Designed miniproteins, single chains, continued (4). Designs and how they scored, part 83

Each design is a single chain, and the fold is of that chain. pLDDT is the mean over its residues in the fold that is shown.

## One batch from the design tools (miniprotein)

Design m15056
Fold by ESMFold2-Fast:
Structure m15056 (fold): chain A 85 residues (1-85)
Amino acid sequence: MLREETVEAAAEAARRAYREGVADDEEAAVEAAREHAERLVELLEKSARPEEALRLLTEAARAAAEGDEERHAELLARLGEVVRA
């Protein structure tokens, strides 16, 4: 479930980026976002702290989908610390 939620949240964030003029090709942005989200979920499921990492990724994807750029950046920074520790 978290995988599907994360992938769809990432896709919605890409659609939002297209609507806000950050991305010019909606289809390419959505496909790239889904592919990146799926790869990240696979890597984080195999990490030493999979539950924490997956929760942070899912929350970051949702923040991006909602346009909360500050929270998205904060959550990605925390995710980076978790996966590098």
Scores: mean pLDDT 78

Design m15057
Fold by ESMFold2-Fast:
Structure m15057 (fold): chain A 75 residues (1-75)
Amino acid sequence: SMEERVEQLRQAILNLARQYLNEDDPRKRETLFEGIVQGLEQLKKVDQEAYDQTLEEINQIDPELAERVKKVLEG
């Protein structure tokens, strides 16, 4: 279902955010950031509420990451 696909995408994005928080290599961090942005852009197009919820969950993990993502997708 669409709901199951949305939840799978949310969990994939949150997993990337947790990897980003624990990654010390700047090049790998940039690749993870690009993946997070792409996933959230897709999520925003199909489910605005799921996007808002996922972005808030990222903010609880890493507020600086959430702000950086928000500037790309909302700025």
Scores: mean pLDDT 89

Design m15058
Fold by ESMFold2-Fast:
Structure m15058 (fold): chain A 71 residues (1-71)
Amino acid sequence: MREELLEKARELEELAREYEEKARELEEEARRIEETVGRAEGILMDAVAGAYLVGAAAAKVSARKLLEKAA
């Protein structure tokens, strides 16, 4: 079912975009927290942003593999 693989690939690409957007928001918040609360709190927020970026990368790789199987 090529259609099913293409649909799942699109969903993963959308998920990757959402995770990248979340990461950007958290990076901006981390800078604010570092300036107002403390450096350690900013570093923790940056670590969470990093986790979202890893998730986005994994989703993109998975989407690419599904597209290759659909071809």
Scores: mean pLDDT 81

Design m15059
Fold by ESMFold2-Fast:
Structure m15059 (fold): chain A 66 residues (1-66)
Amino acid sequence: KVTGSDLYKELLKRGLSEEQALEAVRAAEELGINTATPEEIKEKALERGLSEENAEKAAEAHEKLK
């Protein structure tokens, strides 16, 4: 199973700030981090105020960790 901690670390490696990585983790957790699709992660991250670039990075990080 992917954890919020795993996703947070991967996002930091991809160049997100600590605040941006935390918002992306919250987006994934709201959807269910182990059940959400990459497309759902992207849309939720955008709703939480991430840029399109950072929302894409969140979806890619999540997909890689599955």
Scores: mean pLDDT 82

Design m15060
Fold by ESMFold2-Fast:
Structure m15060 (fold): chain A 93 residues (1-93)
Amino acid sequence: MMAELEARAAAGDAEAQVELGRLYYEQGDYDKAIEYYEKAIALDPNNATAWANLGRAYDAQGDLEKAREYYQKALALDPNNGLAVGGLFQIDL
C-alpha cells in the first residue's frame, strides 16, 4: 500500500524512498520523483539505484547534462546498473 511506503520513507527507509520516487515517476510527477530520490541519496549516497533513477527523472525533464552526470555516478558505484547503462547510451546517441 502507498501509505505503508510513505510511512517507511518518513521513518528514513532509503529503499522505500526510491520506491516512492519510482511511483511518482510512473505518474509523470518528475519533481516529486526527484525529491524522493534525493532523500534516498542523502541517507545512502552509495545507492546506485537511487542515482540511476535520479538521472532518469532529469532525462525525462530534458535536463540531459544532469541526467548524464547522475547516470555516471550510478555506474561508478555499480558498473552493471542496466538503467544507468541504457540511459547514458541513449543520451550519447
Scores: mean pLDDT 83

Design m15061
Fold by ESMFold2-Fast:
Structure m15061 (fold): chain A 87 residues (1-87)
Amino acid sequence: SELIEEAKRLVEEAEEYLKKGEYEKAYELAKEALRLAFRALPEEHILEGIGIVLRAIGDVLDAKTKEEAAKALIEAARELIRLAEEG
C-alpha cells in the first residue's frame, strides 16, 4: 500500500527530527504518519485502530513537552502500520 509506505517514511523522518531536538517538526510528521496509517487500515481492524488513536490523543493531552507528544504519535503510527501489515 502506498499509504503504508508513505507512513513508514514519515515515521522514520519524524524519529530523525526527534533525535535532533526538532520536536515540533517531529510532531507534525508523526501526526501525518498516524493519519495515513489509519487510512490504510482494513475495515476489520478499524475498531482496534480507533483504540490506538484514542490512547495517542490521551498521551498527547497528558504530555508535558512537545517531545513527549511527538513520541506518543510516533509510537501510535508504528502500531497502526504494524496492524495494517499483519492483519
Scores: mean pLDDT 88

Design m15062
Fold by ESMFold2-Fast:
Structure m15062 (fold): chain A 59 residues (1-59)
Amino acid sequence: MEPTVEWLREKAGDPELADELAEHLKRAQEASRPFEITPEAREHAFRAGKLLLELEDKA
């Protein structure tokens, strides 16, 4: 797990939301290819960003 997601899970006290964020980050990384970002990777990164902001608000 990414250190940032684990830290937010502890601070926000919402493990389900943190797990959802981790899944979107994983999907974004898996959809990325060398030398370019795919549309799928961009979409998952965008969703992860929204979840990060939501977790930060709860923390």
Scores: mean pLDDT 67

Design m15063
Fold by ESMFold2-Fast:
Structure m15063 (fold): chain A 64 residues (1-64)
Amino acid sequence: SLLESMSEEQREVVRFSAKGILEAAIDFVERLLEEAKAKGAPQEFIDKLEEELEALRKQIEELE
C-alpha cells in the first residue's frame, strides 16, 4: 500500500492529518445527531447519522 512505502515521519504526518479530519467529521455528525434527537427528527435520519458516526470511528481505529 502507499503507507507501507512511506517513511515513519511521513506516515505520522498522514495519520495526524487524517485523524484531525475524521475527528472534525465526528464532532460535526455528533452535533447533528444531538440536534436531530432534540427536535424529534425521523428515526431513519437518526439511524443514518448513528451509522455514519460508527463508520467514522471505525476509520480512526484503522489509522492506529
Scores: mean pLDDT 77

Design m15064
Fold by ESMFold2-Fast:
Structure m15064 (fold): chain A 68 residues (1-68)
Amino acid sequence: MPFRVIDNSGNKELADELEARLSEFDDIQPGQVVELGILDGKTAITFVPAMSKEQLQAILAFAKEKGL
């Protein structure tokens, strides 16, 4: 399967957790990829594509849970 997360942060564990969270949705289209990177020396979500409200809420919940 194509990955739903591109990790440019080097935090493989966090990227794998986000991929697992997004894999709970069966309606994520090819090319809807979330990017993790580094902002001001810290891991951050650097890109979120256009997604459903439920998918976006899951990403926001993940970010809040992980302190991103």
Scores: mean pLDDT 76

Design m15065
Fold by ESMFold2-Fast:
Structure m15065 (fold): chain A 74 residues (1-74)
Amino acid sequence: GVEEARKLLEQARKALEEGNYDEAVKLFTEAVRLAAQDPELAAEAYRMLSEAFEKLGRPGVAEVARKIAEELAK
């Protein structure tokens, strides 16, 4: 549920800060699935997923994630 998604977001943020971008992408993707019924939380997860993809050198995928976050935040 939503609480599980929030816990995964905290774990993913730590992975991102530690430079473990592959793990961060995995954890943010799991958080998005669990936040499917919470568009604000899903938007936060997609925004961070975009950052992780930028760090991995995948700007095209990062831009798609950013646009999804913008749409969910409306």
Scores: mean pLDDT 84

Design m15066
Fold by ESMFold2-Fast:
Structure m15066 (fold): chain A 96 residues (1-96)
Amino acid sequence: SREAELLEIQRRILALKREALEAVRARDYERLRALLEEIVALETRGAVLRLGAPDPALEAAERERAEFYLRLAREDPEGARAMLEAEIARLEALIA
């Protein structure tokens, strides 16, 4: 079902965000970029499933968020960790 596929997308995003947290801790910015690109692709796929059509504004916003987070991880790794830990906790609460 669409609902089952959306849940699977959210579970994959959660797993990728956990890997991204480890990449931030390791200061592995190449791996972080790759993980964020996968997250953008999954968010875009989720939007297509939810709305029945591409959402260019959401895709652009997710790409901007990824670039902002990459900059934050380089400039303020502790702030980046805190932000990602909060996002992981929020997703865990939503997915249950």
Scores: mean pLDDT 88

Design m15067
Fold by ESMFold2-Fast:
Structure m15067 (fold): chain A 83 residues (1-83)
Amino acid sequence: SGEELLKEFLEKKEETLKRAEELLPKLSAEGQEKLTAALEEVKKLEEELKKNPSAEKLAKLLEAAEELEKLVEELEKELEKKE
């Protein structure tokens, strides 16, 4: 259902935001800029969806959230590989 999908998305988004918050102070200036830009894009799309809900806007938000999660994973792995 739409309510279940939204709940799942919100829980996943909260987890990703927490990971991003923990990661941000450990990053270089370039890494911080990239992560901040991705976070702002997700916030922008969420605000647009809240004002005028549509399937297209939801799809864009889900795509941006997936890109944010992927970026967080890539940056976390980069830090783990740093000797």
Scores: mean pLDDT 78

Design m15068
Fold by ESMFold2-Fast:
Structure m15068 (fold): chain A 70 residues (1-70)
Amino acid sequence: SIEDLVKELEELAKTMDPEARELVLKGIELLLQGKFEEAQRLFTKATFHMDDETRKKLGRLVKELVELLE
C-alpha cells in the first residue's frame, strides 16, 4: 500500500545523513502531491549523501511508490 511504502521510506530516511534525510522526506511529500520531476531532483541530490546499499533501497521504494501513484 501507499501508506506502507511511505512508512518504509521514512524508516530508511532515519538511517541517513541529516542532509539526505531532509531531501528524502521532502521528496516523499512532493511525490504524494504528484510533483514527480521535483521529487526526482531531491532524491537525486540525496543519493550524493548515502552508501550504495541505501541508494539501491531508496530507488526500489521510490519506484514502487511512483507505480502506485500513477
Scores: mean pLDDT 85

Design m15069
Fold by ESMFold2-Fast:
Structure m15069 (fold): chain A 78 residues (1-78)
Amino acid sequence: MEEAEKLREEADRYAKQGKFLKAGRQYALAGEIYEKNGDYEEAARLYKLASEYFDRAGETEKAKEMKEQAKELEEKAK
């Protein structure tokens, strides 16, 4: 969990610097760790952030993939 928290903090810093591709990558990595630990609600939230920043970076296909992953995890969290 500490590793995922550091990745999220790093993603927040990249986002504030306008480094959207790096932000999306770090949010996706943090989401993957939460997903593997069974925290589907937080994983879905992080994948939504990854989707937003991939879209801002022009990575439209990665953004769509992250958005679909978030939807699947939201269903599992219910």
Scores: mean pLDDT 86

Design m15071
Fold by ESMFold2-Fast:
Structure m15071 (fold): chain A 59 residues (1-59)
Amino acid sequence: SAAAVELARRLVEERAAAILAQDPSAEVRVERVGDTVFRLTVTVGGETRVEELDARLLD
């Protein structure tokens, strides 16, 4: 649903903000990689981590 997609986007953006609050040197990218899938990429000190959230799991 559109509501689940908006919730997923908000959750990913809140997580990105929390990471930046803990480490301002972090490079954080939020991307929509599918109709319902958001990707969060975090790079700290040359280490890159990727997390994905599918809005269908929130519906």
Scores: mean pLDDT 82

Design m15072
Fold by ESMFold2-Fast:
Structure m15072 (fold): chain A 80 residues (1-80)
Amino acid sequence: MKQKARDLFYQLMYQRGLNPTRISRSQAISLGVEALKSLGYDPEKAREILEELFKEKKLGDVISTDQALKVLEEAVEKLE
């Protein structure tokens, strides 16, 4: 599931014309929720987990795509 979530996240970034190396926190959470929803996870639980992970890791308003993907992978682990 982690690899599928990553692939969907990259696809959504590309389709929306976003910068491939950097993303805002709000966009990372929004795209993460959409990717996880597409994989059959509860979007409300996905949002709560993603927001808590951003808070726990003290991530700023703009992060690297690699950081966003690591948060997404941890969210998958918590949803399983």
Scores: mean pLDDT 83

Design m15073
Fold by ESMFold2-Fast:
Structure m15073 (fold): chain A 67 residues (1-67)
Amino acid sequence: NPMLTIFAKALELRGHKPGPNFETFVEHVAGKPLSELGRRDLAEILARVLHISVAEAERLLREAEAQ
C-alpha cells in the first residue's frame, strides 16, 4: 500500500521506527480499513501519533512522498 509506505517514511523522518503491527494500529485509530483511508485520515492519525498539528503532519507526509 503506497500510502502506508509514505506514512512509515514520515514516522522515520521524525526518528520513529514503525512497528510490525503499525498497519493494524492505523486501522484501529481510524476506525476503518486501510482501503478506505484518504490522505487527510493519515495526516490526522500521524498528528496524534507524533503530537503535532494536522498541518504539520500534512507537510511531513508531502516531504515523505517527495523522497
Scores: mean pLDDT 76

Design m15074
Fold by ESMFold2-Fast:
Structure m15074 (fold): chain A 70 residues (1-70)
Amino acid sequence: SKLEELLKKLEEEIRESRKLLEELRKKLNDPSASEREKAIAASVAGILEGGISFLEELKERLKEEIKKRE
């Protein structure tokens, strides 16, 4: 099913985005990182958290659509 393939791709994107978010959060707790690097990391992390939230909502909508076709 094309929807099931899309779901797998979406889950993959969410996993990769969460890994990136974890790396950004590590930089925020890194005592060797400059205040500028931390400020950039915080801004990007905020944008990424919003993106992940949107992808999670899209994933749930896609799961519901697949369920309706069974």
Scores: mean pLDDT 84

Design m15075
Fold by ESMFold2-Fast:
Structure m15075 (fold): chain A 50 residues (1-50)
Amino acid sequence: SKSEQAAKVYNFGKVLESKGNDDLAKKAYKAALELDPNLAEARDELERLS
């Protein structure tokens, strides 16, 4: 489902952020929100990094 895909992309964003790739993490969080606009965790992380 799109929600499952969004969760996977969000988790990939967290991995990118842990490696110091904040710009790539932001892109991953935006992509997760495109798949699931209700994924609050991705929205919160994107706001924190902005």
Scores: mean pLDDT 85

Design m15076
Fold by ESMFold2-Fast:
Structure m15076 (fold): chain A 96 residues (1-96)
Amino acid sequence: MTEEELDAEVKRGIADILIALGNMALERGDYEGAVKLYEKAIELEPENADAYLNLGRAYMKLGKYDEAIKWYEKALEIDPTNEEARQALEEARKKK
């Protein structure tokens, strides 16, 4: 393992924890807190499709459908095979 590989693995681990904390905040109805946690995860892992998917879900709960669509589209740009993101995007578009 290079130091760069070690740093990347540590960032991924922290991003996963932030996503888990964001999911807990979302479940408790702290939608603004969930957004902040997912945004921090994205700062550490800009190519983590699940973080963008979950950020979109938090915006759906806030009633911010345009923002939700934006982040679901970003999740699909990173992982076009993500069926959850595709379904979530379709649902968000129906809410407009």
Scores: mean pLDDT 84

Design m15077
Fold by ESMFold2-Fast:
Structure m15077 (fold): chain A 60 residues (1-60)
Amino acid sequence: LEDLPLPTLVIMAEPGTPLEEAIQKALDMDADLLLVPSPEEDKYRVYRRVGDRFEFIGEI
């Protein structure tokens, strides 16, 4: 029932970046979504901001 605010801030982590560092950078930048590349699957893991943390919501 809720639309994402515009503009939606999306942070994409570099391949090989530790997940903890990627999450911390996304939190510091107040990002709405974090995309983390999966090196073996050529896919992205999507995390959504929930308060002061990021929650895994799926892969694309």
Scores: mean pLDDT 72

Design m15078
Fold by ESMFold2-Fast:
Structure m15078 (fold): chain A 55 residues (1-55)
Amino acid sequence: MTTESLLVYDNGKTYLYGGDLSSAPAASAGAKWRRFTQTDEKQTITAIPDTELKA
């Protein structure tokens, strides 16, 4: 089960939003968001596409 997600810019900026991308700030030009998800057994790091952040 996913407990939370950590959003990280490639340049080291970090945000925690409890797993809800709709509450995350828009990515700045030249910056990419990466989703870090912690599960019961392992962590997962996924690149977030720009289209997903735009909704």
Scores: mean pLDDT 47

Design m15079
Fold by ESMFold2-Fast:
Structure m15079 (fold): chain A 74 residues (1-74)
Amino acid sequence: VMDEANAAASELPTIVSNALAKSHLEAGRKALEEGNYEEAIRHYERAIAMAVDPKLREEAEKNLEEAKKKLEEK
């Protein structure tokens, strides 16, 4: 559930917030490749919180859902 945590990000430069979101997306993908699904979930959650760009947020939410499914399978 989202509790408007993303409202605080609007005061930061959009470029910086999106760059941090991309960094967490990359870290999450690496964690998935290593089988660290819990770490991947944490990184994707941070990416969602930092993403100001709706496209980045959508990608992070997609990856979060996939990581959760893999955690259930493991």
Scores: mean pLDDT 75

Design m15080
Fold by ESMFold2-Fast:
Structure m15080 (fold): chain A 57 residues (1-57)
Amino acid sequence: PKVPPLRPHSSVSQETVEKYQKLLEKLGIVLSDGQRLSFRYTLTEEEFKKLFDQFLK
């Protein structure tokens, strides 16, 4: 039994996406729209950096 993990676009490394997913979980960031889009749809590395910059800044 498995749950579908975050899937990156071909232009984004899977390790980068997984790293950002873990960071979101560690920080306890709750995004009703942005987080769901990130996990169900693919984002570029720049978009992930923007997400973390918004909350870590």
Scores: mean pLDDT 52

Design m15081
Fold by ESMFold2-Fast:
Structure m15081 (fold): chain A 108 residues (1-108)
Amino acid sequence: MELTLTHKLPVADDDTIKEVYWLKQAPDGRIELVARLPVANPSALKVGSRYAGRAEISYDPATKTATLRLSDLKPEDTATYYAVALVVGADGKESLVFGAGTKVTVKE
């Protein structure tokens, strides 16, 4: 089974996107990194060890949309997932911009 999540990030047109992350918040409240995509160096993509070989992440700057594809779903993938951008604003300040959360439930 495969899951595709698509989140529009509320980034301003004058923001410079440095990195896009997909984060997982487990039912117990713990947050872990699913994947990190550096925009300036996409070959430096990092995928969390639990998701190696089964996670694909992309970002479309034209639509400001982050996408996560996760295959071979496991019950431990049950969580709320967030797309997050690390941005530099027009003021030169770094900040994190969060997309809307999506709750996912996986059964055996």
Scores: mean pLDDT 80

Design m15082
Fold by ESMFold2-Fast:
Structure m15082 (fold): chain A 72 residues (1-72)
Amino acid sequence: MSPEEQAEQLRRIVEGTAKMLLEKGAATEEEAKKIIELGERAARAIEAGDWEAAEKYAQEAEALVNEALAKA
C-alpha cells in the first residue's frame, strides 16, 4: 500500500470508530472530534513518511477510544 492509501485507510477506520462511539453514547462530541483529529494527524504523518509521529498519534487516538469504551 502506498503511504497515501495507508493514510486514507487510517482516516476511514478512525472516523468510523469515532462515529460508532458517538452513536452508542460511549463518547461525547468533543471526545469523538479529538479522536478524529489525532487520527488525521497520524494520517498526515504517514503521508510525510514520519512513522514515529504517526505511531505516537495513532496510540493517543487508541488510548482515547479505550477510555471511552471503559466508560460505556
Scores: mean pLDDT 82

Design m15083
Fold by ESMFold2-Fast:
Structure m15083 (fold): chain A 103 residues (1-103)
Amino acid sequence: TITMPSSVSAKEGESVTINATASENVDGKVQWFKQKPGQPPQLLIKNVSTRVPGVDSRISASGSGTNFSLTITNLKKEDEATYYARDVSTSPPTWSPGTKLTI
C-alpha cells in the first residue's frame, strides 16, 4: 500500500511537497500522476525522479526505499489537481489514494 495525505493547500507562488510512504521497498519503480476533473491521469514522473518530456520544470520528485516526494515550486492555479503515486514494482501496480491540491 501507499500512504499519502488526502489533501494539501497552498497559495499561488508558494511551494508544496507531497509525501508518499510505501509499505514495502519499491526498487525505484515509482511514478507520479496529475489528474484534473474530467481528464485522464497524466504521467508527470517515472523512475522516482525522471520528468516526462513536456512536464513543467517546476515539478520535481525524489525518494528512496519507502519514502517518496513530489515537489511543485512557484505554484500556479493550473496546478490544482489530484496527485497520485503509483508503485510499478508490484504486480499488479499499486495506486495511492491520491492527494488533492487546493490553491
Scores: mean pLDDT 80

Design m15084
Fold by ESMFold2-Fast:
Structure m15084 (fold): chain A 102 residues (1-102)
Amino acid sequence: SMTTVDPSDLPKVDLAKAIKEVFTAAGFKVEAKQYKDANGKYIVDFKIYNEKGELLFEGRLGFDDEPTEAEVRALLRVIIDALKAAGKITDEQYEKMRAALA
């Protein structure tokens, strides 16, 4: 990964877009914001809502350097697996999100 000099620089990988694409494939509404924190870490904050607009879960992903698309996809698989295990998503939603990551 590449260290940026400008603290306003966004990662080359659009983390917010990747999260939106995966979760919207299953019918979720997504709010995602990416930024670089005071320690130079690449952060994405996200909130996932069901189709009724109720907050289902929220989280933050942090990377010490600029992540690759493969790293983001691998982390999203872990998150989706954890949500399925926690009973936060249905089998059908899980399958759609996993298909979006394939």
Scores: mean pLDDT 76

Design m15085
Fold by ESMFold2-Fast:
Structure m15085 (fold): chain A 63 residues (1-63)
Amino acid sequence: MELTPEEAGKIAVEYAKSKGYKDAEVVAVTQSADGKNYAVLLSNGHVVLVDRETGEVVAFFPV
């Protein structure tokens, strides 16, 4: 079952907190052009790519 944008945002925030970014907040959630991932932009200037089917974090990178 595919994740909602809200679920992807929660996964992204928890992932950022696990990396030491305890005050990171969701700024935007977008869908990747191929529809496979959510791209979650966080207030700390990082993007988290979350697989829409599994909820797996597939990338975490600064912008």
Scores: mean pLDDT 81

Design m15086
Fold by ESMFold2-Fast:
Structure m15086 (fold): chain A 74 residues (1-74)
Amino acid sequence: MPSPAQAREELRRRIRELAKKYKLSEEVEQEILETAERVFDHTLAQGQSPEQALEAALRVAESLINEEVEKRKK
């Protein structure tokens, strides 16, 4: 099982990869990263594992990225 520090590093790595893939601005990348890290910290505070916290935070990050991509089409 990853430690909280390892899971947080993986979260940051994944978000940066997605931001590069979808050509997000640095401002949008930072906003998504901050929101995902809040979800990660909140999930850990609720007694869930680092793996569960990573999964929850990534789902939120993916949702926010999808909203940004859809806004560009609408």
Scores: mean pLDDT 81

Design m15087
Fold by ESMFold2-Fast:
Parts: C-alpha cells; structure tokens; sequence
Structure m15087 (fold): chain A 119 residues (1-119)
C-alpha cells in the first residue's frame, strides 16, 4: 500500500522560500508520477506542480511558474516542492499525491497535508 507523509510546512515570511517534502512508502515501483496540490482558505483544491516518475514531464500552475520547483528522489521515495518569492496568497494546506498504475488503471494516493502560512 502506498502512503505519503508530508513535512516542511509552518509559518514563513513573505518574500522567503520553503521546501515541502513528501516521504512515499510502499509499492514505489507502481508509481508513475507525483504532484502537489493546495487548498487555500475558502477556495477549492488546485494542482500546483506535477512530475513524472522518470522526471521527463514536469508541469506548474501559472501562479507559481518561475517560483516553484518540483523534484523527486526515486531511490529514497521522496517528492519535493520548493517555493520561492512567497506571497500571502501561497497560504494554504499543501497535499502531495502519488499516481500508481494498479491492474492497468491509475490510482491516486494522497497524504494528510501540511499547512503553510505566509506572514
């Protein structure tokens, strides 16, 4: 069973940077991609960044493009999201997700999330 545990949240100053980490355990060989989502107060959940397990395909939401870097350490089973030039609108709960192919179908596994507050 695939499980994700996020860390690296907290309260950070506007204009600063943060690295969020997700430790992934279980059937790592089934994972085809990782993503980071956020849910800001009073807003719906939004995809912020994605990366294929190969690292060949990377995507970012427009509001974080140029400020965000997603990376994955496949051997350690850790996915990272670095956010720089932090803005107050980056205040949100951030969730990591792993996409695995199980019985020919994509299955989505998410962590419990970490809170980021920009002050």
Amino acid sequence: MIELTESGGGTVPEGGSVTLSSKVTGDLEKIVGYSWWRQAPGKGSKLIASISASGKHVGYAKEVEGRATISVDREKGTAYLNLSDLKKEDTATYFSEAVAVENGLPRFHSGSGVQLTVV
Scores: mean pLDDT 85

Design m15088
Fold by ESMFold2-Fast:
Structure m15088 (fold): chain A 100 residues (1-100)
Amino acid sequence: SLTIERMKKLAEEALKEIKKYAEKNDLEGIKKVIDTFLFKVATLALQEKPDKKLEIDKIVEDATEKFLEILKNAKNLSVEEFIKKLKEVFEDMLKKLEEI
């Protein structure tokens, strides 16, 4: 799907920006990048599958909860471990969006 490829590119761009903020210990900057990414991905998913709004909303909500938990635990993680955990949530979310 062209939409999934666009979402993957958005995830790669978000992770690159998150790494920059993580190196500065800017958790608020990271949260804004994640919020922007989630908004863009939800918009693209809804445009491709408007009949799947409830499923899309649930997938995005579940991902949001996982991101917030990782952010809450950020001080106990290395930058590398932190980025790896965020990447896993991005990949899981995109896989679920592709499957609906």
Scores: mean pLDDT 88

Design m15089
Fold by ESMFold2-Fast:
Structure m15089 (fold): chain A 91 residues (1-91)
Amino acid sequence: NVTATIILVLLSVVALLLASIALFVSPSITTKILLSIAMISIVAIVGFFATVGAYLVGPTKETYLASVVLLVLIAVILVTSLLILVGHLKK
């Protein structure tokens, strides 16, 4: 559904924004580089798979599984970004 796709895209954007803030706030250059590469890599893979799977293949069990994997990855990125931000706040 178009609505579900829009929601997933918005969640991905929010996750990227939080990750960018965490990256901007982090004082360590090594941490910034590693975190940046990991987040860009994960989001690019997730975005590519979600777009191709949902748009081209159609509503199959494979598309449903890809959607679930996308949600899990978004959740992991959000939790990781929040943990980094909380860690920085306590410094």
Scores: mean pLDDT 63

Design m15090
Fold by ESMFold2-Fast:
Structure m15090 (fold): chain A 73 residues (1-73)
Amino acid sequence: MIEDEPEEVTRAAVEAAERNIEEAREAAKKGDISKAASLLAAAGILAALVRNMGDEEAAERLLERIRELEKEM
């Protein structure tokens, strides 16, 4: 089994998702709803990846942030 450091991969995915959520928030604040929606979709894909890697708590936290921002749009 190739053991890439799975914690580093999971962490990178979480950080990428969080970055996409924050960029989506800024896009929504500027009125670029299309860009915000695309960034939230990318963050959702990353959250699903995090869940599949076994970090269900981090994935749920990311999905909750996505849902909260969608309500603000």
Scores: mean pLDDT 80

Design m15091
Fold by ESMFold2-Fast:
Structure m15091 (fold): chain A 97 residues (1-97)
Amino acid sequence: SEELKKKIESMTEKEKRDFLNKLAQEITDARRRLLRGEDPEAAVQRLEKIEKTLEIIGKDDPRVLNILAALHLARGDEEKYQEVLKKIKELNEKEKS
């Protein structure tokens, strides 16, 4: 995780966007596996790893929050999903000011 943190901090904006897009795709793939009953334990572990990775990137980035929202939907966690949506709205207001 410390190695991952250093790697993320060294990334360009393009590399960060590409990385975040990859994480979003992996969440979609994990959700499909869970819905199909295809190795659900591995799918859950993958989502947990992605969540920790997103926390390292930082919840101050609205792109990170959008991907976290997708992750909580994939897990069926409506309460966490709504919490993330509220945070997205707060950051969008600050960005416009």
Scores: mean pLDDT 81

